# Designed miniproteins, single chains, continued (2), part 13

Each design is a single chain, and the fold is of that chain. pLDDT is the mean over its residues in the fold that is shown.

## One batch from the design tools (miniprotein)

Design m4447
Fold by ESMFold2-Fast:
Structure m4447 (fold): chain A 71 residues (1-71)
Amino acid sequence: SLIERAEELAKKGDELIKKGKEILKNAKTIEEVTHGIGLVLRGIGLKFDAALLLEKAGLSREEAMKRAGLE
């Protein structure tokens, strides 16, 4: 279902954000900073994709954003 796919994308987004933050915490080079930021941005993108799927499933934009972990 669209809701199940959205929940999977939101979880993957959270995992990427967590990994990116861990890299940034230990980053010593511009390359490592770039990699960490890239993971955080990709994770945020997955959460927006989750929100879009929730809207297609019939949720309002506000409800979809909240359920995807976006405020």
Scores: mean pLDDT 90

Design m4448
Fold by ESMFold2-Fast:
Structure m4448 (fold): chain A 76 residues (1-76)
Amino acid sequence: LSEEQREEVELAMLEMQASIAKLTKDAKGLVEVGRRAAERGWLELAREVAEKALEIAEETGDKEAAEEARRLLEEL
């Protein structure tokens, strides 16, 4: 795979992982997707999933995931 093709595959995988995490209410999974998106410079995706991670973490009472999501949002 070329660098461009590798980036397209990674983006598609992150989008799929984000969709699964949203459906399963996995706030920690969404934080992980957001961090990987931010590392690649996909800041809009990173912000979207980080905001959703914070929402889900607050709904589920996952204090650690909520803190991680807030840190990620502050870094963006």
Scores: mean pLDDT 83

Design m4449
Fold by ESMFold2-Fast:
Structure m4449 (fold): chain A 60 residues (1-60)
Amino acid sequence: RTELVARGVGYILREIGDALDAGEEPLASKAKSMVEALRLIAEKTGDEEVRRLAEQLEAA
């Protein structure tokens, strides 16, 4: 697998942690950024599973 996927997951985890520390709504505020990060990873790696995950999250 490419390291780009691992970096994307790391970014998402950091965003969730930061939002929790701030007492914010992590999902409501960060959902758009997370979807965009997953789409970027899918586009760069061509991973269909990652793209499907981004679509499912965006449809929520």
Scores: mean pLDDT 64

Design m4450
Fold by ESMFold2-Fast:
Structure m4450 (fold): chain A 95 residues (1-95)
Amino acid sequence: SMEQVEELLERARRSLEQIKEDYENLKKALADGNGKEAAIYLVRLLAHQVELWVALEQAKKLNAPQEVIDELERMLEEGQKILDEAIADVKAWKA
């Protein structure tokens, strides 16, 4: 249903905003030398990225319009880019 599709889009948008916030917090933790706090934000980033993937898969099962699938795929790609940057930042910090 369109109502279920709209709910999935809203959940996905919230997950992506949480990914952006967690990444900013991760960068601050690394700048402060707090590796434990950085690890917590990395785990949160991974969890929210999984939520984006779940939303996309649920939208596909509901036969959501292609425009909705495309937007969810774009959000998933944006979240993955942020996650990749976070992993690179953690590796650079440990070096």
Scores: mean pLDDT 90

Design m4451
Fold by ESMFold2-Fast:
Structure m4451 (fold): chain A 83 residues (1-83)
Amino acid sequence: SAAEELERHRALGEEYRARGEEAERAGDLKTAAEYYFQAGVHYAKAEDFESAREAFERARRLYEEIGDEEGVLRADSGVLSVE
């Protein structure tokens, strides 16, 4: 059902966010940025636009810190898509 699809994507968003936090603590900023980006994608699919925005903003900051210009643009597109 549509409700089950939303819950599945919300659960995936939480899982990717947790993996991002673990990677960030380990100092793997590139992996953390990618996990936060994936969290944003899944939160957006779950229609949890606030959590999606936070995840995309977190990914953007990490991409900027490591100098990944394409990552910054992708994360900015994610933020704009949930505004």
Scores: mean pLDDT 91

Design m4452
Fold by ESMFold2-Fast:
Structure m4452 (fold): chain A 68 residues (1-68)
Amino acid sequence: MKLTDEQKRALIRAVSEAVNQSPTFESAEAAVRASVRAAQEGTERGLSPEEVLERSRRAGEEAIRRTL
């Protein structure tokens, strides 16, 4: 479960975007957790950095919507 440098950069970008898009602290916390989880799953599946980033973004956005 070790992230490559490229996957780490993708995860940092996804987390940063999720925090910036979150209207509340609870939404930000949920978004960060969802993004990290999606990145871990993508990495375990051997997905590319681009796929990891896209999945992390979608997971974060979905978590924000669920907290609204």
Scores: mean pLDDT 74

Design m4453
Fold by ESMFold2-Fast:
Structure m4453 (fold): chain A 55 residues (1-55)
Amino acid sequence: SEEAKEMLALAKELVANPEAKIESLEEAGALLLVAEDLSDERVEEIMKFIREELG
């Protein structure tokens, strides 16, 4: 689907910039699709962002 293609493109951009700040739940979700390619530290940052956004 186009949505899946856009999400994968977003994930690719975010992986290319590992120190970039996570700014949205869409970015957090995209990064989780490629979590196996991320450091444990980055995954923890993503999970913290999600927890803070969702309350």
Scores: mean pLDDT 73

Design m4454
Fold by ESMFold2-Fast:
Structure m4454 (fold): chain A 65 residues (1-65)
Amino acid sequence: SKEEKLKKWLEELSKYLSEEMVKKVKEKTEEYLKKNPDASTEEILEFMYDEAYKLSVEEMKKELE
């Protein structure tokens, strides 16, 4: 199921991201799914990784400012 795949992907991301970051990625991905209920598994994965990357960049900027 899409839910099971999302859980596995979030567990993978948790190896590289903080719990707070993983929670934000999950929330944004769930919003994306509500707006795009016909989104493919590949589209969901691409969105999730793009959001994880953006959040990681924002976190790094906070550390530098």
Scores: mean pLDDT 77

Design m4455
Fold by ESMFold2-Fast:
Structure m4455 (fold): chain A 82 residues (1-82)
Amino acid sequence: SKRKEFLKKIKEAAENKDVEEVVKLLVEMALLPIEEAKKEGIISEEQYEEALKKLKEEAEKLKKLASDELFEKIVKDTEEKL
């Protein structure tokens, strides 16, 4: 599945401490169900925009909090979901 492929890539990027790649992959993975829900009419345009705003805010927080401890946590979290 696309989700499993993203989780593997996120784990690899986190193991390499690649902040930009980890954040990029996390945003792309999170966008998959949101874009699908919008296409199927499950969520409104307003809900879609709020979801995008939330993802941008979380991406900014992750970049600011980049640390060895955060990357170790991301590796563990992705392993649990694989």
Scores: mean pLDDT 78

Design m4456
Fold by ESMFold2-Fast:
Structure m4456 (fold): chain A 80 residues (1-80)
Amino acid sequence: MEEEVEKAEEEFAKKLYDAEVLRMTTRNPEARKILDEAISKAIELENKARQATPEERVELYKKAIELLDEGIKKAREVMK
């Protein structure tokens, strides 16, 4: 359980960093909007995870990671 929570938190932090770096470096307004929405939703889930049980926390982090992955993918497609 602790290892699963730590791995989920680490993966989330890495994905959030990737999304924020992309957000800061892009000059495309559509890409920025997509990343802003993904980051905002991911942070809401992270805040909820901090107040949740360990089991719920893992699931919330997984959901947040999926939202960030989708946002990054869509933003990159728009920037091309």
Scores: mean pLDDT 84

Design m4457
Fold by ESMFold2-Fast:
Structure m4457 (fold): chain A 64 residues (1-64)
Amino acid sequence: WDEADRLLEEARRLFEEGRRLKKEGEESKDPEVSKRLFKEAEDLFRRGGELALEAHRIRIDAES
């Protein structure tokens, strides 16, 4: 569980950072800055998703 919990905690952190950047992009007056922030948020969401999937695999393996 420790490893899966660690991965989920990292995924949660990445999702939180992604949401923060997305919100900053939405509130930005500069369209160019908004575009960069949205792209960074998308990358963080992708990474977080990968870690969450790995944690899920570990949990399935532990049940098996």
Scores: mean pLDDT 80

Design m4458
Fold by ESMFold2-Fast:
Structure m4458 (fold): chain A 80 residues (1-80)
Amino acid sequence: SAAVEPLVKALQHESPLVRLAAVQALAPLVKEGDERAVEPLIKALQDTSETVQNAARFTLKELSLVLSGPLKEKVEEALQ
């Protein structure tokens, strides 16, 4: 959806609070089938802020419970 592009851009914001909000907002879009949000969330696992890293890890763990097929495998591999 159009919402993915602004949120992916927000993951590059200088403020950790903005990046945190972007991580949390991307999760519903992946559940709705927007696969474009998955790779940005995986990259957020390596964010410079520990708070953002932890939020991305938590979000991806929740997504692994509702995803199936190749996306689920990609998320589970990233969390190992």
Scores: mean pLDDT 81

Design m4459
Fold by ESMFold2-Fast:
Structure m4459 (fold): chain A 96 residues (1-96)
Amino acid sequence: KVTEEKERKLKIAELLEEAGDMLQAASDAVRFDPGAAESAYRLLDEVIKRMKEAGEEAYKVAQEAKKIFDELPVAEGLRRAGELFKEYAEKIKKEV
């Protein structure tokens, strides 16, 4: 049970870290090409859907990230959302 719980948490952390990397890369793309914003919106929606499928804890992080994204300019919102995902991933990794 302890081993299974650690494996579950590590998988969630890996998923969050991957999502964070993708959102930060999208932020860089939008910063240099505003035309990339439409693809960035689609990416964020897809990330939220993946987090919802991964479970309630991952989905809560995605919902917080979306609130931050919606309050900021696209590039800055994506960067901050990506940072949030990576922060939660690191926190989970330290708790196992």
Scores: mean pLDDT 82

Design m4460
Fold by ESMFold2-Fast:
Structure m4460 (fold): chain A 85 residues (1-85)
Amino acid sequence: STLTLEVRVPHSASKEERQKILAKVQEAIRYINESKRALQEGRIEEARRHADEAIKLVEEINQESLAIAPDPKDLSVFYLYIEVP
Protein backbone atom coordinates (compact mmCIF):
# COMPACT_ATOMS: atom_id res chain seq x y z
CA SER A 1 0.00 0.00 0.00
CA THR A 2 1.13 3.58 -0.71
CA LEU A 3 0.88 6.18 2.05
CA THR A 4 0.78 9.88 1.12
CA LEU A 5 2.71 12.18 3.49
CA GLU A 6 1.75 15.86 3.46
CA VAL A 7 4.78 18.10 4.07
CA ARG A 8 4.44 21.76 5.09
CA VAL A 9 7.37 24.18 4.61
CA PRO A 10 7.35 27.94 5.43
CA HIS A 11 7.89 29.88 2.18
CA SER A 12 8.71 33.21 3.91
CA ALA A 13 10.99 31.93 6.71
CA SER A 14 14.57 33.12 7.28
CA LYS A 15 17.31 31.49 5.17
CA GLU A 16 18.60 29.63 8.24
CA GLU A 17 15.15 28.32 9.23
CA ARG A 18 14.38 27.28 5.64
CA GLN A 19 17.73 25.46 5.31
CA LYS A 20 17.11 23.51 8.54
CA ILE A 21 13.62 22.45 7.39
CA LEU A 22 14.86 21.51 3.90
CA ALA A 23 17.71 19.45 5.42
CA LYS A 24 15.12 17.43 7.35
CA VAL A 25 13.04 17.03 4.17
CA GLN A 26 16.12 15.59 2.42
CA GLU A 27 16.66 13.21 5.36
CA ALA A 28 13.02 12.06 5.15
CA ILE A 29 13.46 11.44 1.39
CA ARG A 30 16.59 9.40 2.16
CA TYR A 31 14.62 7.18 4.57
CA ILE A 32 11.82 6.79 1.99
CA ASN A 33 14.39 5.65 -0.58
CA GLU A 34 16.03 3.26 1.92
CA SER A 35 12.60 1.82 2.81
CA LYS A 36 11.81 1.30 -0.91
CA ARG A 37 15.16 -0.46 -1.45
CA ALA A 38 14.60 -2.70 1.57
CA LEU A 39 11.11 -3.63 0.29
CA GLN A 40 12.53 -4.47 -3.16
CA GLU A 41 15.10 -6.75 -1.46
CA GLY A 42 12.48 -8.44 0.77
CA ARG A 43 13.84 -6.90 3.99
CA ILE A 44 10.40 -6.11 5.39
CA GLU A 45 11.40 -5.20 8.97
CA GLU A 46 14.15 -2.81 7.76
CA ALA A 47 11.62 -1.25 5.37
CA ARG A 48 9.22 -0.69 8.30
CA ARG A 49 11.96 0.97 10.40
CA HIS A 50 13.00 3.30 7.58
CA ALA A 51 9.34 4.12 6.83
CA ASP A 52 8.72 4.86 10.52
CA GLU A 53 11.73 7.22 10.62
CA ALA A 54 10.48 9.06 7.51
CA ILE A 55 7.01 9.47 9.04
CA LYS A 56 8.52 10.78 12.30
CA LEU A 57 10.66 13.29 10.40
CA VAL A 58 7.66 14.54 8.40
CA GLU A 59 5.71 14.99 11.67
CA GLU A 60 8.66 16.94 13.15
CA ILE A 61 8.98 19.06 9.98
CA ASN A 62 5.27 19.93 10.08
CA GLN A 63 5.40 20.86 13.78
CA GLU A 64 8.47 23.09 13.26
CA SER A 65 6.99 24.67 10.11
CA LEU A 66 3.72 25.48 11.91
CA ALA A 67 5.71 27.05 14.78
CA ILE A 68 7.55 29.29 12.28
CA ALA A 69 4.44 30.05 10.16
CA PRO A 70 1.21 29.49 12.16
CA ASP A 71 -0.95 30.87 9.33
CA PRO A 72 -1.54 28.16 6.67
CA LYS A 73 -1.26 30.74 3.86
CA ASP A 74 2.45 31.16 4.73
CA LEU A 75 3.11 27.43 4.21
CA SER A 76 3.98 25.64 0.98
CA VAL A 77 2.53 22.13 0.81
CA PHE A 78 3.89 19.17 -1.11
CA TYR A 79 3.53 15.39 -0.93
CA LEU A 80 5.92 12.52 -0.40
CA TYR A 81 4.86 8.95 -1.21
CA ILE A 82 5.96 5.97 0.82
CA GLU A 83 5.21 2.32 0.14
CA VAL A 84 4.42 0.38 3.32
CA PRO A 85 4.45 -3.45 3.50
Scores: mean pLDDT 85

Design m4461
Fold by ESMFold2-Fast:
Formats: C-alpha cells, structure tokens, sequence
Structure m4461 (fold): chain A 75 residues (1-75)
C-alpha cells in the first residue's frame, strides 16, 4: 500500500514536470507560469488522495527542484 502511494506521487511529479516542460518549450510560457501550473496540478492530486500536509510539502519541494533543473537545461 505505501509503495502504491509513493509510485503515484512519483508519477504525478513526473507528469507535472513534463507538462511544465511542454508549456515552456511549445507554448512559450515563463518559468513562473509553468511552475504555478505544475504546483496546482500536484495539489489537485493530493486533494484527490487525501495526502497529509507534511508529505504534500515534501513533494512540492521535489517538484520545484525538478522543474528548476529542467528549466536550466532548456536554456
């Protein structure tokens, strides 16, 4: 059960990162716009699964780091 939730969180983060990359590369969105969209997507996922606040905060920080790394690679 824990493994399933961890996999779902990892998949949600990967999906949000890929959407942020798409928005920057194909839609000409700013880093800030793409980051906000990705965070909102992840928050919607957490509301759906009733994830606790501590786990939500950790996942959001991981998402921010991944999007920042991807944004730096796109320059």
Amino acid sequence: MEEELEKRIEQAIKTAVNIAKYLIEKKGKSFEEALDFAIDRLKAFFEMYGVDEETRNEAIERLKKKIKEEFEKLK
Scores: mean pLDDT 79

Design m4462
Fold by ESMFold2-Fast:
Structure m4462 (fold): chain A 69 residues (1-69)
Amino acid sequence: MEEEINEALGRMVGSVLSRIEDEEEFRAALREMAPKLLALSEKALEAAFEAASRNPRHQPLIDEVRAEL
């Protein structure tokens, strides 16, 4: 289903972003990708946030970007 594909894409993007250790790079990448993922579906965005939060240092930055959407 289209939603399953969108969710899988979100997970892949979030997994790539979870490897960024620099807070400024992570915030910039997330701000660029989040509105694009949301345009695909809310499930894609949430899957990306969940995968990116594997690094607990990312959670405050995810919360910041979520508030900007």
Scores: mean pLDDT 81

Design m4463
Fold by ESMFold2-Fast:
Structure m4463 (fold): chain A 62 residues (1-62)
Amino acid sequence: SKVEKVKEAGKKQGVNKEILDKLVELIEKGLDLNSALAAVGKEFPGPQSDEDLGKLSAELKS
């Protein structure tokens, strides 16, 4: 499932637990990956969050 792929990618990339949990929550609610990533980035602004979400996006789009 998309949720399982996101959890695995987040663990592999060392993404912050709160950021990863929020991303998973939004995808489970029916948001597509791009919309969920945008929403999480807006809720968790900052350089560390931007880096984590960038790594996650790259991993999941590969």
Scores: mean pLDDT 78

Design m4464
Fold by ESMFold2-Fast:
Structure m4464 (fold): chain A 69 residues (1-69)
Amino acid sequence: GPAEAIALLERAKAAIEAGDYETAERYLVRLYLLGYLSPEEASEIGRLLRAGDHAGAIARLDAIAARLR
């Protein structure tokens, strides 16, 4: 449910902050498969991570978490 999605978003954020892109990507894929990320949101977060814009990626995850509350 939304609480599980928020927990996965927070884990993805922690992995990004730790520089663990592989772990972050696994959590983001899970969120996408569960239907909590749109294709556009998943694409944008992936783009930010590939660009090294970790702060931008984290801000997008925080906005999604706020929307799910």
Scores: mean pLDDT 84

Design m4465
Fold by ESMFold2-Fast:
Structure m4465 (fold): chain A 68 residues (1-68)
Amino acid sequence: SALQKIIEEIKSMGKKYISVSEVAKLVHKYTGMPEEEVYRFIIDLKLFRRFSFLTTDDAIYAVEKLLG
């Protein structure tokens, strides 16, 4: 449920790119996981080095991998 709500909210933004900070805030809002932990997990994925933004597809993939 939380994962589905996060994905739906990301998709509803209609953006090509989403900041890692914005994704971290959404995960925190629906799961209670600390934003700093979410941020670290996203950038520690070897596909995501020093990027402040993710593509919408990459953001969805990262959230699915983190929470699924």
Scores: mean pLDDT 80

Design m4466
Fold by ESMFold2-Fast:
Structure m4466 (fold): chain A 58 residues (1-58)
Amino acid sequence: GALEKAREYGEKLLEAAKKGDVDKAQEYGAKFVEYLNQLSKEEADKLNEEYGEKHEKL
C-alpha cells in the first residue's frame, strides 16, 4: 500500500543523501512525498516526523 511505498522511498532517500547522490535523493524524495500525500494526514505526519528524526542523525 501507500504506507509501505512511502517507507521504501523514505529509506532510499536517506541512503541517497548519505552517499551524496543529489539527483537520486531528489527523485526518491519526490516519490516519498507522492505516496505521503496518499496517506491520511495523521499517518503522513507520523512518517514525516520519524524520517525527519532519522535524517537529523545522518
Scores: mean pLDDT 75

Design m4467
Fold by ESMFold2-Fast:
Structure m4467 (fold): chain A 55 residues (1-55)
Amino acid sequence: SPAAEAAARAELLRRVREIVDEGDKNGLSWDEVNKRIQEAADEYRARLAAIRAAA
């Protein structure tokens, strides 16, 4: 559903913001921050696939 996809997108954006904020606070390298963002993006894609398969 569009609402479920919007919720998944909002969760991804929230996680990316938290990753960037934690990276800044903890002095993480941009490589580590980028790795965590890629993991969040992969989870988002898997969630979208599951939502679309259930529709």
Scores: mean pLDDT 84

Design m4468
Fold by ESMFold2-Fast:
Structure m4468 (fold): chain A 120 residues (1-120)
Amino acid sequence: MLVVTESGGGTVAVGGSLTLSAKLSGNYENVVSFAWVGTGPGGKAGGVAGISGDGKKKSYAKEIEGRATISVDRANKTVYLNLSNLEVSDTATYYALAGVLDEKGVLRLVFGEGAQVTVV
């Protein structure tokens, strides 16, 4: 079973930056993609960034494009989300998720526990 363990988050000043990390343990071989999603007040609910399991294909939500960078360290099984030039509207709980294929080839989503980010 795959487990996603998130770290980072906290309180950051407007214009500041932080990095969130998600460490993966268990059955990594069936992971096809990773993403970060945000949930909170101010309309930041939904996708933030996505990356393919091989790290070669990346996507960003329009609202955060240019202020977010997603990367994957395949050797250390860790996914990073770097957020820069933060705005009050970026205040949210950020969840890492992994897209995993089951034994029948059906896509399943495994979520981390969430990392709270507060921008003041």
Scores: mean pLDDT 80

Design m4469
Fold by ESMFold2-Fast:
Structure m4469 (fold): chain A 61 residues (1-61)
Amino acid sequence: REEAIEKAKEALKEKLKADDELLELIDKAIEYAKKDPKKAKELLEEIEKKLDEIAEKLEKE
């Protein structure tokens, strides 16, 4: 799971370097994964939702 999160973070940073909000959410999710896995899960769901929106946009374009 940590490995999957790290890969997702790297992929998002590479593709969305200019999106500070998304990067902040990823950093918080990683930090909370160590301290509060429940909160990290909530943040991951927000990240996945944003990823779905980006994927939909890319498919349309």
Scores: mean pLDDT 69

Design m4470
Fold by ESMFold2-Fast:
Structure m4470 (fold): chain A 86 residues (1-86)
Amino acid sequence: SVQEEIELARKHLEELLKLLKEAVPDKEEAEKAVEEAKKHAEEAIKAWAEGDLEKAKEHAEKAMKILKELIEKYREEVEKKLAEYR
């Protein structure tokens, strides 16, 4: 169901956001990036649930870009944190 897919997507997003908050040493930058990405992710989920696939894609791409830029900037810290779960 749409609701089950939304719940699973939110669970995976929350896990990633938690990891990034713990890994990134600049806590203010991490909080700002995570909050902006979360806002875009929620807009993407809402648009997808309403059948607006174009708007869903746009917001999903914005959320992914923010997270990718944060991960690339703090690559060593993120990789070190990921190693703790391997």
Scores: mean pLDDT 82

Design m4471
Fold by ESMFold2-Fast:
Structure m4471 (fold): chain A 70 residues (1-70)
Amino acid sequence: IYKNIGNVYDKLGQYEEAAVAYKEALKINPSAEIHYNLGVVYEKLGNKAEAAREYRLAGTPEGEQKIKEL
């Protein structure tokens, strides 16, 4: 549920609310997808360090590419 809530906030441009929702989702069910989405939200907030950390935690090739673009 929190993953879907985070996605909705992200689409609405409510990035701080999206980050909170994704962090709550990670407490319930840690997943690569949620870490990646949280990284995208932190990048949109201008928090490059937090974005890079979350992209690394996602452990995906797409996350690694995002880190190179930061």
Scores: mean pLDDT 80

Design m4472
Fold by ESMFold2-Fast:
Structure m4472 (fold): chain A 86 residues (1-86)
Amino acid sequence: SLEELLAQLETLSPEEQLAAMGRLVAETAEAIPERREEIEAHWRVASARIEAAIAAGDDALARDIVHSTLRFLASVRAEAAAEAAA
């Protein structure tokens, strides 16, 4: 679930969360190729913001952006599933 994945990510360092999110983004883009460009564009902005937050020592901001990105990926997956069911 989204909550279980969020809890797992919170056990990782911000740098490890960035790496884990990069893998999840790639997996989601491969699973939903019609949304690939949107997913990749969102991740380019989000990853840059996470990296900036880590560099600033703002671990809380880095985690918030990770959580926001995970919610975005979950939303994209839910929309794709609904479209496939229609």
Scores: mean pLDDT 83

Design m4473
Fold by ESMFold2-Fast:
Structure m4473 (fold): chain A 96 residues (1-96)
Amino acid sequence: VAEEAAKLIVDAFEALGHVTEATLVRIAYGAALSTGNEKEAVEAAADMAVKIAERSGDPELRQAVIDALKQASKIAEENGETEVARILKEAADRLA
């Protein structure tokens, strides 16, 4: 679930041609995963995605990231990962 959530976020950036930004999200996920747990890795990926989307000033990227975070939250909730779902939903709400 955590890896699937991170992939949805990365895919949102790649779909809009933001390959460098997608790579930064992947690096944030991997670095957090190497030193912590899957929850911390998802939080790091979501936080990186939010910061990039906010700083971009691109409303299309902002909306794509919001949609990816909401979809990832729904998948986490359906799999019983309530805390991961909450992290993703709160990240989406910060961008909205």
Scores: mean pLDDT 82

Design m4474
Fold by ESMFold2-Fast:
Structure m4474 (fold): chain A 74 residues (1-74)
Amino acid sequence: DIEKIIKELLENGGEVKASQGIGIGSSVLRLMPEEDHVPIYVAALKKMKDAGAKSVVIPLNKEWLREAVKQAGL
């Protein structure tokens, strides 16, 4: 369950650093089809932003993920 994994990252293993961006590990990205899961990533990124995140580092070749980050306001 991909949504459960993202939730566990945010609650137990999600790195929120005031001076650094948040990384979503490449292994997590591999579990999600491109474009189809943008809304799940937007929701997770909004929760990270609400927790104090200021930026997210993403791979350059993931345009759908860039759109999710933009929609989350990061």
Scores: mean pLDDT 54

Design m4475
Fold by ESMFold2-Fast:
Structure m4475 (fold): chain A 99 residues (1-99)
Amino acid sequence: SSEEEELREKARAFAKEFGSDKEIVKELVEKLKPLLESPDPEVRLRAVEILEELAKVPGARQPLIEAGAVELLEPLLDDPDPRVAELARRTLELLKSAL
């Protein structure tokens, strides 16, 4: 959807500019935590989409790991929405390349 594409474009631009800044990445992950825990699967999906776009930028992977992104994504592997579970799996695979 156009809304999803706009969100992904904004997340990618953010990751390119700020992804290597550990403080900024930590603040973003802290803001995403309540969205990842939302009862609405669309809200959880959007939060994982942001993390996926960040994780696509190699310089952002270590800051994301240090901010606790792996620990936040692991419970979502068992998410009842298969879209959320699959995207969490792909995001974790990107992050594991930096572990």
Scores: mean pLDDT 85

Design m4476
Fold by ESMFold2-Fast:
Structure m4476 (fold): chain A 65 residues (1-65)
Amino acid sequence: MEELAARAEAAIAAGRREEALAELEKMEEALRRAAEEGGLPEEEVRLGLATLEAAKAQIEAPVSA
């Protein structure tokens, strides 16, 4: 998880939108899997998914906006 987060952050900083989105999708998948395994509290999973969704929307926003 932390490694995926670091890669997503680096890709965002580098302006590599498609790589950043791919890493965020992997993080979302990892969160869903952890929730299924009971490794994370439901509230933490919900917050994590909301954070990833916001980050994806921010990356997909027009650069000039």
Scores: mean pLDDT 71

Design m4477
Fold by ESMFold2-Fast:
Structure m4477 (fold): chain A 87 residues (1-87)
Amino acid sequence: MTLNFEVDGLPASISEEKLQQMLAGKLTPGKDVALTIGDKEYIFRFVSYSSENHYLHFQDPNSNTIYVIAYNPKTGELSFAFSFDLK
């Protein structure tokens, strides 16, 4: 199944299975993760999950931009937090 959220006002979705693997530390950094944003599929590289702030970090290999998605452990919801460029 897919989990729905929003990125910059656009509907987004991710595989629930992949999300659970990332949250449990079972997905190796560097693995590809598909995110649908609007009507388009993006293949990002998984970087890390931080249990401190509940941030998931994804790298766009085409732009070297890092996208940060926040996970709320109380609700199970995802939200777009911010993005930044690697230089």
Scores: mean pLDDT 81

Design m4478
Fold by ESMFold2-Fast:
Structure m4478 (fold): chain A 60 residues (1-60)
Amino acid sequence: LIDIYVKTIDYLIELYKQLPSRKEVYKKNIEKVIEKALEMYPDDPRVQEAAERAKKVLEE
């Protein structure tokens, strides 16, 4: 399950980078997946690292 969340977050980050016309949609999806993953696995380092990667991309 953790691997599925991490892969989903990374996949959405790639879509966010590649499709500028859809950035708002992918941004909201990334935020939702991160929120859910951190709620279910708050202390998992892979989930935290995936959330940090997404945060950096979304803040730029």
Scores: mean pLDDT 78

Design m4479
Fold by ESMFold2-Fast:
Structure m4479 (fold): chain A 68 residues (1-68)
Amino acid sequence: SLLEELAREARRRVAEVVERARREGWSDDELRGRLNRVLNELLEKYPEVPEEVISQLVAEAYQEVLAA
């Protein structure tokens, strides 16, 4: 489904950002900026999905990645 595809992509992109931030020692501001870029890119790629849904999936992906 579209939501399953979107959730999988959000998790992959967020995991990449968090892993890179940890490896390169990014500040919280830089991490936040990169996560905002992920959100904006997903909003552009999935215009049929409400912004609130995409925003929630990115937030959920971030919490899941931090818990791993």
Scores: mean pLDDT 86

Design m4480
Fold by ESMFold2-Fast:
Structure m4480 (fold): chain A 94 residues (1-94)
Amino acid sequence: SKEKKELEENIERLKEAIKEDPNDARAWALLGLELLKLEKYEEAIEAYEKAIELAPNSTAVAILYENLAKAYEKLGELEKAKEYREKAEELKKK
């Protein structure tokens, strides 16, 4: 579809941006989101984990934990999904 092609083009641009600046936490987070939309759950998890590693104190981390929980739930990893949902809720209390 046109939507799938646009997602694949976004992923390619984000991968090029990361190649130029591998410490761009926002680019990793956006890559994770595009991969999640394409249902590439394991790759989305890797991208989100890298984004959190690079910017662990970012206000975006709670949303990244929610997206990690969604990806793990889609993979049937229900205990991991629960763990990340609880981490997201704990950050929202701070």
Scores: mean pLDDT 88

Design m4481
Fold by ESMFold2-Fast:
Structure m4481 (fold): chain A 92 residues (1-92)
Amino acid sequence: IAETLRAIAELLEKAAEAARAGDTRKAAQYAAAAGILLAAAGLEGAPEEVLRELRELLLAGIKALDAGDYEAAAKHFEEAAELARRKAEELE
């Protein structure tokens, strides 16, 4: 679980960097990969409250990216990454 949450954080950090660079394709790819790992974290028994918060931030980031608001997208992805890292540390 903790390792999966750290992997999610790394992908979301890369999504934020890509969004700030205006690389919508890479940002979307990293966000999609994070979503797949988030589903895996659920199957591994990660707390539902954590999964819900991460999903909400991920979707907000994707929505901002679709709207062309790259700065807002990056901020949402960064918030999700920070949450994932914090929760990974709590589970160690």
Scores: mean pLDDT 83

Design m4482
Fold by ESMFold2-Fast:
Structure m4482 (fold): chain A 85 residues (1-85)
Amino acid sequence: SPLEKALEYAKRALYQAKNGNVKGAITNLEKAIEYLEKAPKTPHVERALELAKQALDYLKQGNVDEAIKYLEEAIKHLEEAIKEV
């Protein structure tokens, strides 16, 4: 499903960000956002998308610590969205 693919890429982005691979984190997070945008818009999906976009902005600014916080919150909302399907 698009949500399961979004979760896979979001978790990869988090792993890359925590390991200092900012370019890898950006690439994986952009893929997560693509799959989130294809998913049905529920409150958890919309919140995950908002948080994921904010995390992407922080990564592009070089603020990796803030990006990780927003990305972890996005993953929590994405996991809740998957439970509702």
Scores: mean pLDDT 89

Design m4483
Fold by ESMFold2-Fast:
Structure m4483 (fold): chain A 61 residues (1-61)
Amino acid sequence: SLLSPEVLEALKRGEEALRRLIGEKGAAVTDEEIRAALDEAGVPAEYHDAMIAATRALLSR
């Protein structure tokens, strides 16, 4: 992949943050909380919509 080490690290931190958030809140997780976790992890904005959609799919009732 052409992704820089910094971007890969940020994506990994974002995934870990989302796993913790889902583990703690489950279906009560909001889009705003997902975006905040991704932003704090330094995940580039272009990945936010895809990661929010994936999280929603995972949490589908």
Scores: mean pLDDT 79

